# Designed miniproteins, single chains, continued (5), part 53

Each design is a single chain, and the fold is of that chain. pLDDT is the mean over its residues in the fold that is shown.

## One batch from the design tools (miniprotein)

Design m17940
Fold by ESMFold2-Fast:
Formats: sequence, structure tokens, C-alpha cells
Structure m17940 (fold): chain A 73 residues (1-73)
Amino acid sequence: RAAELEAKAEALFGRALEALAAGDYAEAKALLREAAALLLEALSLLPEDEYARLRPLVEAQAAADLAAIEAAA
């Protein structure tokens, strides 16, 4: 369940990195958004205190990564 969602998110992060290396910034951003959404779903399966702690970190990291891709494009 949570591990499966994390594995899917990792696969999408890998695809996003491949798109970024190919210069396809639009696809990299789309894949990164999807990966972040799956990771947040996985985090929602954790105890509430862990979710409350980790959610803003995941959201901040995703926002920073998206901004970096936009700046690189």
C-alpha cells in the first residue's frame, strides 16, 4: 500500500529526471507533480503526527523542484 505508492512515485521521479535530461521541461514538471501527489497519498496512510510533519516538507520540496525546472527552461 504505502510502499507501493512510494515505488510508483520513485518510478515517476526517474521518468521526470529522464525528461529533464532530454530537455523536456514540460513533461518533467508533469511527472514531478504526479510523483509528489502519489507520495502525499502514501504519507496520508501514516499516523497523523508523521503526516503532519512530513506533508509540508514534501510540498516544499516539490514546489522548489518545479521552480528550479521552470528557471532552467
Scores: mean pLDDT 77

Design m17941
Fold by ESMFold2-Fast:
Structure m17941 (fold): chain A 68 residues (1-68)
Amino acid sequence: MLSDEELNARWAALSPAERRAVFLEVARRLEARFPHLRATRKGELVEFSKEEIEEANRIMAEVIERRA
């Protein structure tokens, strides 16, 4: 697993288009596990649970790591 520093460095190296692709992949995987989060794609204000935040961070780490 990458460190937070390594993940942040890889994220910072991505273009805006690549960052959008990462966010879309993270959202797709999160929505598969937590369907109610689909509302976030429409700009609706939703409260995230600790578990949802932890899962989002885990998926983002995996997506960024695979782009290495």
Scores: mean pLDDT 68

Design m17942
Fold by ESMFold2-Fast:
Structure m17942 (fold): chain A 61 residues (1-61)
Amino acid sequence: SAEEVLVRIAEVEIAELLADESLSKEEKIQTLERALQQAKDLGYPKLAELLEKRLQEVKAE
């Protein structure tokens, strides 16, 4: 499905975002929160679940 392709792309983009040493933890959280809201607005529940999980992991560090 289109969502499965988006989830795979998002996994790569999230990994790159989290590896970016030029960005603060707060900036990474804000980017993930915006992406999560967009996924919810577009009706992509699997993408939203991935983003929620990654957001929780970043906040716990």
Scores: mean pLDDT 86

Design m17943
Fold by ESMFold2-Fast:
Structure m17943 (fold): chain A 72 residues (1-72)
Amino acid sequence: SEAEEAVEEEIERLEKEAERAIEEKRYEEAAKIYEELKRLAEEVYRRGGPEKYKEIAEEADEKIEEARELAE
């Protein structure tokens, strides 16, 4: 579906942007991007999306913590 394709594309873009931010040591920015990714994945899952979005949200949560630790 169009909605599913749009979500997949947005998640991929956010993942790449966050990874770039980590590589560039922009840890605060990376944490904010992962927060956005987590929010999107949680919203899709809440609206009846497949379990993979719950997993994406959980992975994003772990990456938020990691980025925050690196920023401090």
Scores: mean pLDDT 85

Design m17944
Fold by ESMFold2-Fast:
Structure m17944 (fold): chain A 82 residues (1-82)
Amino acid sequence: SLPEFTEAFEKAVEELTKAIREMNAQLDAGRDPAEVAAEFEKRVDEILEKYKDELSPLEYDIIRALGDIAVGILRSIAREKA
């Protein structure tokens, strides 16, 4: 943990990492990647909403960008398997 980042940013990163692990577990269980992508996108939105008032604009944008990258990859996998 760096003193330059808020506790909210550290918690948001931890929750995002947990959501990525849950996503990987769902994919390993054979769930439809399109359904997993939709659930993950909703989870990212919930994380951002939960911490929005505590995150700096830069911290918010970092979490959003990381989430968007992960959703983009999932949607790409879903299209390849469709």
Scores: mean pLDDT 83

Design m17945
Fold by ESMFold2-Fast:
Structure m17945 (fold): chain A 61 residues (1-61)
Amino acid sequence: TPLEEVLRETQEILDTLDPEQRREAEERGGEVFTEALRRGESPLEALERALREVRRFHEEL
């Protein structure tokens, strides 16, 4: 399902990071996720935004 795909991709990126980078990525992704839910987006939409933020963080390294 789309939900399972987003979760899998997020976990794959996080698994490539060192512990400090992973913590920062999880914090950034978590903030984006909670803000999206606060705006009334669906859990899937919120997770897709969190994945995009985690990818952005990874690309900045």
Scores: mean pLDDT 86

Design m17946
Fold by ESMFold2-Fast:
Structure m17946 (fold): chain A 50 residues (1-50)
Amino acid sequence: SLEFTLPRGTDPRKVLGTIDPSLGKVPDENIVVEPIPDNPFFERVTVRLT
């Protein structure tokens, strides 16, 4: 799995697809977005690779 810290309100697929087109095609079930406690500006995004 890959982990990223992205700004809140960003579409993870759009950002990941810009970095690597294959990541933009990962199923939604394999993308987990978690809030970061006490940080309103960023979210943790985990991508599970199959």
Scores: mean pLDDT 76

Design m17947
Fold by ESMFold2-Fast:
Structure m17947 (fold): chain A 68 residues (1-68)
Amino acid sequence: SGIETLIGLTLRAIGDPNVEAELLPDGTLILRAVGKGIETLKRLYEEAVKNPELEAELRGDVLTLREK
């Protein structure tokens, strides 16, 4: 499901000290890369795009994820 994938992506993001994660009350996950964290955001973006129940946007060093 979208929510299970989103939770998994959140846990992977929190595991990277070069990624800052913020989960908004509406279920939107905002991930921000610091330095080398951009490679982690690219990998998370590729996983999110494969799930049709998720909306993903990678703009510069910021990845925004949410359920459709």
Scores: mean pLDDT 83

Design m17948
Fold by ESMFold2-Fast:
Structure m17948 (fold): chain A 99 residues (1-99)
Amino acid sequence: MTPLESLERDLKELREAGTRYVETGDPADAAEARRIAERLLSKLHLQALAENNEEVLKLVQEAAEHLIKAFDPSQSKEEKAAHLEKAIELLEEAIKLLS
């Protein structure tokens, strides 16, 4: 498994777990989605630092801010979905830049 394949797998898992949380609002689904998000963000941050890639660091930070809002129980289902989608788009762009 290449580092890229690992990141793409984690992104897919985040989309699946995050979508489940948006649909259910269940704290257990939030915990699982957050665990996957923290793992992916950590991997991307460390790789970006190793490569001195400031653009990826910025994308990772912006994605983290959207994930905080996506996992905020005070947000509406529609707001959670929009923030999750934006975070996934930013993370996909970050992964492409590390390729």
Scores: mean pLDDT 88

Design m17949
Fold by ESMFold2-Fast:
Structure m17949 (fold): chain A 66 residues (1-66)
Amino acid sequence: AERDEILRLGMRAVKAAMDGNIEEAEKYIKELEELLKRSTDPEVQAIGENALKAAKKYLEEAKAKA
């Protein structure tokens, strides 16, 4: 469940950021960060950290264009 949730949130955060949907991206980034704070699973942490890094990068690019 946790692995599926982190994958779902990660994909949604990255997609929203890539699409330039700043509000949606920030929402999913927040949810992803909260899940990472609670997780002790190294695989979940790795997946979440990679997704968070990508989402934040695309979010910064989207904000720079706005």
Scores: mean pLDDT 81

Design m17950
Fold by ESMFold2-Fast:
Structure m17950 (fold): chain A 86 residues (1-86)
Amino acid sequence: MEKEKLLKEVDEAIERLNKIGDEVLSNKLSVEELLKKAREGSELTGRATKAAIEIGDREKLIEVASATARGVISAAVQALVNRKES
C-alpha cells in the first residue's frame, strides 16, 4: 500500500495548491499575503513532486506542475508586480 499512500499525499497536495490558486485569483491580497501563499505552495510542490517521482506517475507530475503554476507562480508574480507598481 506504499504507492496508494504516496498517491493520496500527491492528491491532497494538488487539492491544497488549487485552493491557494483560488484564494489568489478570487481575493485582492497584500504582497505579504501573496508571498506567504507562494512559500506555502512551494513547500507543497516540493513534497508532491518527490512523492510523484517515487511512485513513477508521470500524469501526477503533470498535475502537480499545473497546480503549481496556478497557485504558486500566480501568487509570486502578483506579489512582484504589486510591489513594483506600489
Scores: mean pLDDT 78

Design m17951
Fold by ESMFold2-Fast:
Structure m17951 (fold): chain A 89 residues (1-89)
Amino acid sequence: NATKKAEELIKKAREYSKQGKFDEAIKYYNEAIKLDPSKKAEYYTRIGSLYLAEGKYDEAIKFYEEALKIDPNNLKARYLLMQALLKKR
């Protein structure tokens, strides 16, 4: 039940992201994390990517670092963190 609701929130987050409505997308990702914390690292990585798309490099870095605190071996988060750090230079 909670997992299905989290999936529905993720679908909405992805749809808002496609529309460029990043604040709404981030809101739905955060609601999904509350329902399914087991995917928190993945969702933090996605939130970081939304901030990166907006040019908000400090926020993107913060979310990628939080994702890596949860899952240090997340190769995608490590790669995206490197990209965000290079963009901030």
Scores: mean pLDDT 86

Design m17953
Fold by ESMFold2-Fast:
Structure m17953 (fold): chain A 65 residues (1-65)
Amino acid sequence: MSLEELAEEGVRLMNELRARLDPSDAAKQAELNRLRDEFVEAVSKGDLEKAREAIERMRQLLAEA
């Protein structure tokens, strides 16, 4: 998967998490914010491995939603 494809997947997952996560769940919202920041940093640096790690963590959080 290219960096562009990873960026697109991450944005899609973030949008889905925002829709599914309870806005009042401060702990899960904080975790989403942390994962978003990690993902954005990884993409900005071209770090494909770190971007994939952030995506997998977002997928795990979505499975718990």
Scores: mean pLDDT 80

Design m17954
Fold by ESMFold2-Fast:
Structure m17954 (fold): chain A 58 residues (1-58)
Amino acid sequence: GSAEDIAAGNEAQRRAVEALARGDLEAAIAALKEGLSRVTDPAIRARLERGLAQVEAL
């Protein structure tokens, strides 16, 4: 993917991990959804979608 997609995907995952560390599931979901709205690379999107599914299953 582009450098912008990689950066956006990494930022979304970092924000989600920070939210989960605080027990804030809503913030984690919001961070992953925001990342998905910005990323077009299929591999990065698949990674974020997997993370979102895992958090939503909690």
Scores: mean pLDDT 85

Design m17955
Fold by ESMFold2-Fast:
Structure m17955 (fold): chain A 60 residues (1-60)
Amino acid sequence: HMTKEELIKAAEEYEKQAEDLLKEGNVEDARSFYRQAAELYKKAGDENKAEEWKKKADSL
């Protein structure tokens, strides 16, 4: 089982990878990685960050 702290760290890594993909012009993969970050924040119980990153993905 992943702890809340582990879920947040994983979400932060997906967020970082999404940003790198976006800088490379890979918008579709960036969107997917932002969505993964949002899901991990939701599992961690951070609804505000989950919604924030979902909106970021949907805006791409």
Scores: mean pLDDT 85

Design m17956
Fold by ESMFold2-Fast:
Structure m17956 (fold): chain A 94 residues (1-94)
Amino acid sequence: MAAEAAALAAEIEEDKAQMEAALADRAAALRALGDDEGAAALEAAKARVAALYDEAIAAARAGDLDTARALKEEAEELFTEAVAAADARQAAAL
């Protein structure tokens, strides 16, 4: 249990860092194309995804693995939607 909680928290921390970098890169790409509105929306999505990952990490550290996994899944769904929206905006600009 304790080892599983620590491992899950570490996994979520790594996933958070990777997702933050991916959304930051896409926001920069949208700005380069002149889509400041799209970039701002993506930065807002990044903040929301980061907040869900922070809640998931806190739940994992508390030993509430079910809550941690549910929050991680919600964060991953929002990230996937944000990426799809950004990719669609880039495709429309090309």
Scores: mean pLDDT 86

Design m17957
Fold by ESMFold2-Fast:
Structure m17957 (fold): chain A 68 residues (1-68)
Amino acid sequence: VKLKVIKLSSNEMEIKADSGKLVVETSKKTYEAENGSIKIEIGDDDVPKVYVDGKFINITEDAEIIYK
């Protein structure tokens, strides 16, 4: 199992999984990265924005990035 953290810019990081299941889990929903990509962008308000397989997901609660 290999997770890669890729720096895209000063405010953007991508987490990729070469195998297994990578998910963003909240108290309300679970988002599966079918292509194994989760991107995190820190906005001007210091609030993290999360993208699963390039799609923005609106997270208003605590979220965990889980490898399964």
Scores: mean pLDDT 76

Design m17958
Fold by ESMFold2-Fast:
Structure m17958 (fold): chain A 90 residues (1-90)
Amino acid sequence: AEELLKEAEEAFEKGDVDTAVDLYIQAANEAIDDPELQIKVAELLRRVAGHATPEQLERLVDVAAKLSQSPDEEVQIAATLALITAVSGL
């Protein structure tokens, strides 16, 4: 999961938004037991949402909504902010 986040950041820095979105979503799905990693995923999803297509935004909304159901308060806050940002882009 951490390695996927690094690959996603590298893809985003290179302007490969499609690869970055796919890798962020994959990292989120793997981070189910790691609140610190879930917070990082939510923050990066929020950043990439500004560059995402409507189809990618729908995928980001789904992932952010799932993260917002976390029992960890910091994950809930980060995921809720990501969800609001992604929905606002639609």
Scores: mean pLDDT 77

Design m17959
Fold by ESMFold2-Fast:
Structure m17959 (fold): chain A 66 residues (1-66)
Amino acid sequence: PEFVVTNTGTPEDAIALALSLLGDPRYSVTRLGDGTFRVTNTGTAEEAQAFKEALQSDPRFSVTEV
């Protein structure tokens, strides 16, 4: 699955998310602009769902599945 993630928090929040995902081989991350990332999950469907649910529960981020 592929997601577009938009940071609505601080720039530090966006950097922390990007660094955590770049260190994880299950995810491919492309910066689309300031605070916005395209994230592709190369792992399992369960991992993709967990990622989506975690970010949807975080008020600092908006997540759209593409």
Scores: mean pLDDT 75

Design m17960
Fold by ESMFold2-Fast:
Structure m17960 (fold): chain A 64 residues (1-64)
Amino acid sequence: TAEADELGQKAVEVAKNAKIELTRTVDADGSATLEATLTFEKDGKTYTITGNLAASVAKALKLL
């Protein structure tokens, strides 16, 4: 659909200048948690989004 095509184009735009940092934390019981920090530039401004990887990407796409 047209909406899916537009979302795909926005994802490509984010990927051009995006920096993704993954942080792994291990709890005392051996459980591991992964967080993603997504940083990208648009119109000369820097945006930083932190959360799980999927949520960070979705939020970045909404800003575009």
Scores: mean pLDDT 66

Design m17961
Fold by ESMFold2-Fast:
Structure m17961 (fold): chain A 58 residues (1-58)
Amino acid sequence: MDALRDELQASIDTLDRIARETGDEELRRMVEEARRALEAGDYDTARRLIEEAVQRLS
């Protein structure tokens, strides 16, 4: 089990829910890009995009 992958996936799922509820198209694009990075095994890019999305919501 890859704990980092599971954490990144959970973060992406949470951000996707927020994007759908708020209608934030930029957040949606960031979520889609983070998901693609995670699927490619690029955990550094996925984490960076998640952090940028979280900062956008702060």
Scores: mean pLDDT 83

Design m17962
Fold by ESMFold2-Fast:
Structure m17962 (fold): chain A 61 residues (1-61)
Amino acid sequence: SVEEEFKQLYEELEGEYLKAVDSYLKSNPELDTPEQRAAWEEAVREGARLVAQSLVQEKLK
């Protein structure tokens, strides 16, 4: 179903984005604060959601 495809894509994208953020913060430890981590996690969730929605919509065309 569309919902199942969305969930799978979202989980995969969220994981990849969090991995990228972790690598970025390890390279820039001066930016690794609790406030910055919270902001990055929120951005990752929003980004993964938007990309997953776009990919699912493309499959319906």
Scores: mean pLDDT 82

Design m17963
Fold by ESMFold2-Fast:
Structure m17963 (fold): chain A 84 residues (1-84)
Amino acid sequence: SAMEKKQIELEMTKLQMQSIALYTESDLYKKRGDYEKAEFLYKSAKKIDELIKKANEYLKKGDLDKAKEEIKKAKEIFDKTSKE
């Protein structure tokens, strides 16, 4: 539905903002010499970007369930960044 599509688009926008925040945090850790933490955050952000791209491709095809699945995976990756 149009409402479900808008909700998915909102979730994608939120994940895009979260990905940008992770790149910023990665750069901060890199400047402090914490290369392991920086690499973890960078790789996490990059994977989130990849999953958002896949979700958008499914959304364009009208496959809302597949789009939601990719968004769920991206959220799980983001959640792990708060624990490491």
Scores: mean pLDDT 89

Design m17964
Fold by ESMFold2-Fast:
Structure m17964 (fold): chain A 67 residues (1-67)
Amino acid sequence: DEVYEYIKKELKEHSNLPEEAIEIVAKLHAALIEGDYEKAIEYAKKLAKLLNLDEEDIIKSIEEHFK
């Protein structure tokens, strides 16, 4: 829940959260809980592309979570 809220807050500050992004965020959150770094990065990149966000910024946030 906390990771999902963090990602939602980031997206809300940069752009409106579309329904497609919510689905990707849910899958990203599941990957983070399972500790699946590769899947988390894949979903993070898809989310960044969908919302026109910097992939590097999202990837750094994911990397920090896995440390």
Scores: mean pLDDT 71

Design m17965
Fold by ESMFold2-Fast:
Structure m17965 (fold): chain A 73 residues (1-73)
Amino acid sequence: MMSLEEVTKKILELLKKYLETGDKKYVEKIQEVIKEVDPDAEEIDAETMSDEEIIEKIEEQLRRIGERYLAEL
C-alpha cells in the first residue's frame, strides 16, 4: 500500500519533469499514480487543456486524495 507521502512525492517529481520538459507523458504517469489510490478520479485531458489548467487539475486531485486519506484515519 502506497503512503500519502509516497503518492505526493511521486506526483511532485513527475510534475517537476513535466514543467522542465513539457512532455505530456509525465501528465499520463501522474494520472496513473492518482488512479492507483483513487480509481474514481477524473481524467486530465492533456491534449485539450493548457499547462496552467493541467497544473490546477493536478493540485485539485492532490487535495482530494489528501481529504480522502484524512477521512479514513
Scores: mean pLDDT 76

Design m17966
Fold by ESMFold2-Fast:
Order: sequence, then C-alpha cells, then structure tokens
Structure m17966 (fold): chain A 62 residues (1-62)
Amino acid sequence: MKEELDREIEQGVLLIHAAVVLVTAKREGNEKAVSAAQKAIDYANEGKLDEARKYIEEALKL
C-alpha cells in the first residue's frame, strides 16, 4: 500500500539523517549528541519514526 511504502522511505531518510548527525557528533567529541543520535537510529530501526525525529532534533541542539 502507498502508506506502507511512504513509511519505509521516511524510515530510510531518518536513518541517513541520524547517521550523518552521529558521525558529526563523534568527530566533535559531543557525547550527548552521539547518545541522542544513536537513540534516533535505534527508534527508526524499530519503526518508531516520531521518536526517531525527536532524538534527531535533540542531537542537533546539543
């Protein structure tokens, strides 16, 4: 169904975004941002896309 396909695309986009944030945070030595980005990846892999977005936004503010 279209809704399922859109969800899979959104999950993929969130995983890519969280991975970029994670790599950036690791390079900067920002342990709080690393932790938040890792949680975003974990939630995206569980299909919890709203939680994944929340943790990406939190990591970007750290």
Scores: mean pLDDT 80

Design m17967
Fold by ESMFold2-Fast:
Structure m17967 (fold): chain A 61 residues (1-61)
Amino acid sequence: SKTYKVTVKAERPLSEEEMKELENLILRELARGASVEEAAKRAAEEMSKKYGIKVEVEVTQ
């Protein structure tokens, strides 16, 4: 299996539970055939909307 490195910049530190949710969102997008960049952007947007905070995500392989 490929290992992904996730780097998160957020308005506040994300909890372990929120980080797991973010990782699951990224994996969901990748499973749908999205690029790593698209998966990161979509996951960041969904987390930002859900929690009302600014979240930026980079994913590298």
Scores: mean pLDDT 79

Design m17968
Fold by ESMFold2-Fast:
Structure m17968 (fold): chain A 74 residues (1-74)
Amino acid sequence: SPFEEALKRFREDYKQLKKELVEQGKIELAIQGLERGIGELEKLKEVAPEEYHPEIDELIEEIKKELEELKKKL
């Protein structure tokens, strides 16, 4: 489904973004990128079928935990 493909891409893209920016010491930029990712997932949830809401919520919580860890490095 297009939603499954979109969620898979979100997981791959945010993990790659975090890895690259953290490895470069660009922690603030990594935080900004992840916060933007949460906003895009919240928008996706507004239009997504209810069956995908748990997976979207899990991904948002995963990114929020990673944000909390990154903010501790500042």
Scores: mean pLDDT 85

Design m17969
Fold by ESMFold2-Fast:
Order: C-alpha cells, then sequence, then structure tokens
Structure m17969 (fold): chain A 70 residues (1-70)
C-alpha cells in the first residue's frame, strides 16, 4: 500500500489494447506488471514498437503469443 503498485493505469492499458487490436491482436493483463498479447500473422515488430513506447520490455516471443513486462 505504501508501494507504487499502480504504475499501469487503466487508461494506458486501454490505449495499448486499442493499438494492439488495430493490428489484429489482443492484449490482456496476466500479472501485476505482465501483459500477454496474441498476434495473428506477423505483427510482432509493430506490437513490440507500440509497447516499447510505454516502457514495456519483451519477456517472451512465440508464434502468435508475446509477453511484455511493464
Amino acid sequence: MENVVDDLDQKTLDEIKKKVESLGGTAIRTGENILSITAPGDSASDISNILSKYGAKPSYFGIGHLEFIV
């Protein structure tokens, strides 16, 4: 409660989700600072560029599935 636990606000999450969805993907929060992204086809580089603008780092890159730490 004294810790800064809420660095990823709902507005930022909604903006990321909207941008990812515009590329045909989906973004969900699977942990306190972990975003799980599904990407149909080849959009990993575009998704990574979007997430990097929000300070997120790639944690896992698989075919059709990406994870980022925010």
Scores: mean pLDDT 70

Design m17970
Fold by ESMFold2-Fast:
Structure m17970 (fold): chain A 80 residues (1-80)
Amino acid sequence: MLKEKAEEVLKMARELAPAMEKYLIEKEGLSEEEAREAVEEAIKRLEELLKKALELPEEEAKELLEKLKKTLEEERKLLE
């Protein structure tokens, strides 16, 4: 369950990556390189958070993973 939740969160982030890059270019005025670097850094940060989450007690891990999933859902809405 926890590993599946972590994989789901990471998959959501990767699916949002092109939309985030486009948003940063079109709305924030970043270059393609700057947008790509920003998104790559965000994904690396998420991967580290997911690794830490899996090291937590089950209850705390579930809470953190749910919070991360909700954050990504909110990010998706902001990109629309």
Scores: mean pLDDT 79

Design m17971
Fold by ESMFold2-Fast:
Structure m17971 (fold): chain A 81 residues (1-81)
Amino acid sequence: MKKIEEEKKKLLEKADLYFKQAQNSRDAARTVLAVGEKLAEASPDKEAILKRAQETADLLNRKADEMEKKGEEYRKEAESL
């Protein structure tokens, strides 16, 4: 009784956690780019500041992609039960 439903719920909760972590990383990437643009406007080293902001944002977005993939894997596992 309900053992499959409980396991399914746990997998969906794990998937949701990974999707939330991915969203947080994407939000952080947007913040890094916005801050980088403002700093670049005030600086003679505009290109260097923008490059560092973009590199940091790319790392955060890559982490988000990895978390989303893990979330999808847990969701598919739940659907297979």
Scores: mean pLDDT 85

Design m17972
Fold by ESMFold2-Fast:
Structure m17972 (fold): chain A 92 residues (1-92)
Amino acid sequence: SSSIEDAAKELKEEAEKRGGTVKIEATEDHVVVEVSGMDVGGMLGMIAGATEGWLQGGEVETKAEPGKVRVEATGTSEAGAAALLRSAAGGL
């Protein structure tokens, strides 16, 4: 959807401003985000703090490596998917 596409573009632009790269695959029911080439500690903190409020009956998995993070969410709504992407961007 356009709201997810707008949020994905925002996350990509924020990562690129910080010298990082982002790969996003997002639908209303499934979101995968990989951010690399930058410090992602702040993004991990924001995602961890917000996840319990975003999903009713869904799941979020976060995997962190030095300079890289992968977030995968399933059972999201369109609004939940967009919110996850915007929270990731806000944590950069």
Scores: mean pLDDT 72

Design m17973
Fold by ESMFold2-Fast:
Structure m17973 (fold): chain A 72 residues (1-72)
Amino acid sequence: MEEFLKKLEEKIEEYRKEIEKLKEELKKLKEEGASEDDPKIKEIELEIQILEGMIALLEGIKSLLEKLEEKK
């Protein structure tokens, strides 16, 4: 179980890194004058939302598993 929790943590960190890259790309596009209605901006925002949802789900699983282990 401990190893599984560590793997979940690693995966969460990987997704957070991907979100950071997408947010930097989004910031660059906005600084270059892209409007909020730009299809590229909308696509990146959607990808960020999907990854954030995946992180939330993985963190939820991790929290539940940690509770089950710590509470015996």
Scores: mean pLDDT 79

Design m17974
Fold by ESMFold2-Fast:
Structure m17974 (fold): chain A 89 residues (1-89)
Amino acid sequence: AKSIREKTIELLNELAKDPRLSKKWREKLKEIADFVENNPDIPDSALESMLDELLKAKEYLEQGNYTEATLELQRVIAMAKEARARLAA
């Protein structure tokens, strides 16, 4: 079975290649995927929260609801920023 970490990285990389998202969104998601992969000290609880928002974003994209999808992705960016700040402290 895949870990929370593996699932989170996999979905970040999947969305980073999704043609329904703008190039800027795909680039941001790839940066977050690389950040998560390179930082094993990010706790599973933070990754689980990120995975939940990524799954919601994917569902909204499948429904054609781009506005709601990008709002969920903005939450993922905020979570990644918080994780970076905690690792730098």
Scores: mean pLDDT 87

Design m17975
Fold by ESMFold2-Fast:
Structure m17975 (fold): chain A 79 residues (1-79)
Amino acid sequence: EEELFEAEVLEALGLIYLAIGKLDYQRGNFEAAVESYEKAAKLFEEAAKLYENIDPQRAERVKKMAEEAKSLAEEVRKK
């Protein structure tokens, strides 16, 4: 339960930073967007590790979110 709760909190924080990154990108704050996407990716990676033994399907989904966040950060760096 404690590990599940921690994983859920990390996933939620990842989603928040992903949203902040998209907002910064739309407003032309590219450096801030990269930082937020990188934070989101790290949070999703940590959440996925916790989910691996609890909910493997959710772990896989969250790993894909981490990869998406990393891809977004890389795309923004090209601006």
Scores: mean pLDDT 86

Design m17976
Fold by ESMFold2-Fast:
Structure m17976 (fold): chain A 59 residues (1-59)
Amino acid sequence: MQLARAVKDQPKANERMLGLKKGELVEILKEVDEHWVLVRSLATGEEGYVGKSDLEVLK
């Protein structure tokens, strides 16, 4: 399981994006391209797209 942490608050700009708070943990489900990833929130179980630059990948 590949984990990442939100580096800043991300608003839910549309129905396909995931809203995140700074420090929130997510699981990376799929890298869509070099700028976007599909993730699942560990807190809520919701899935959505986030910008790859808005995440810090955890080892």
Scores: mean pLDDT 79

Design m17977
Fold by ESMFold2-Fast:
Structure m17977 (fold): chain A 59 residues (1-59)
Amino acid sequence: MREELIEEAKRMLLAALSVPGVSEEVAKQLTIQELVERGVPREEAEEIVEEAMREIKEE
């Protein structure tokens, strides 16, 4: 489900962001690539990662 992919993306983003020196943009790129490698279409992976980052990022 889309919600499962968003939760997975959030976990991956938080893990990447916990590494010193990893920027938000790099974390997003790494997460998109991981989802694509799991069979998620790139356009959908980008949308999922944007939603996940929006939920994590302070507004």
Scores: mean pLDDT 79

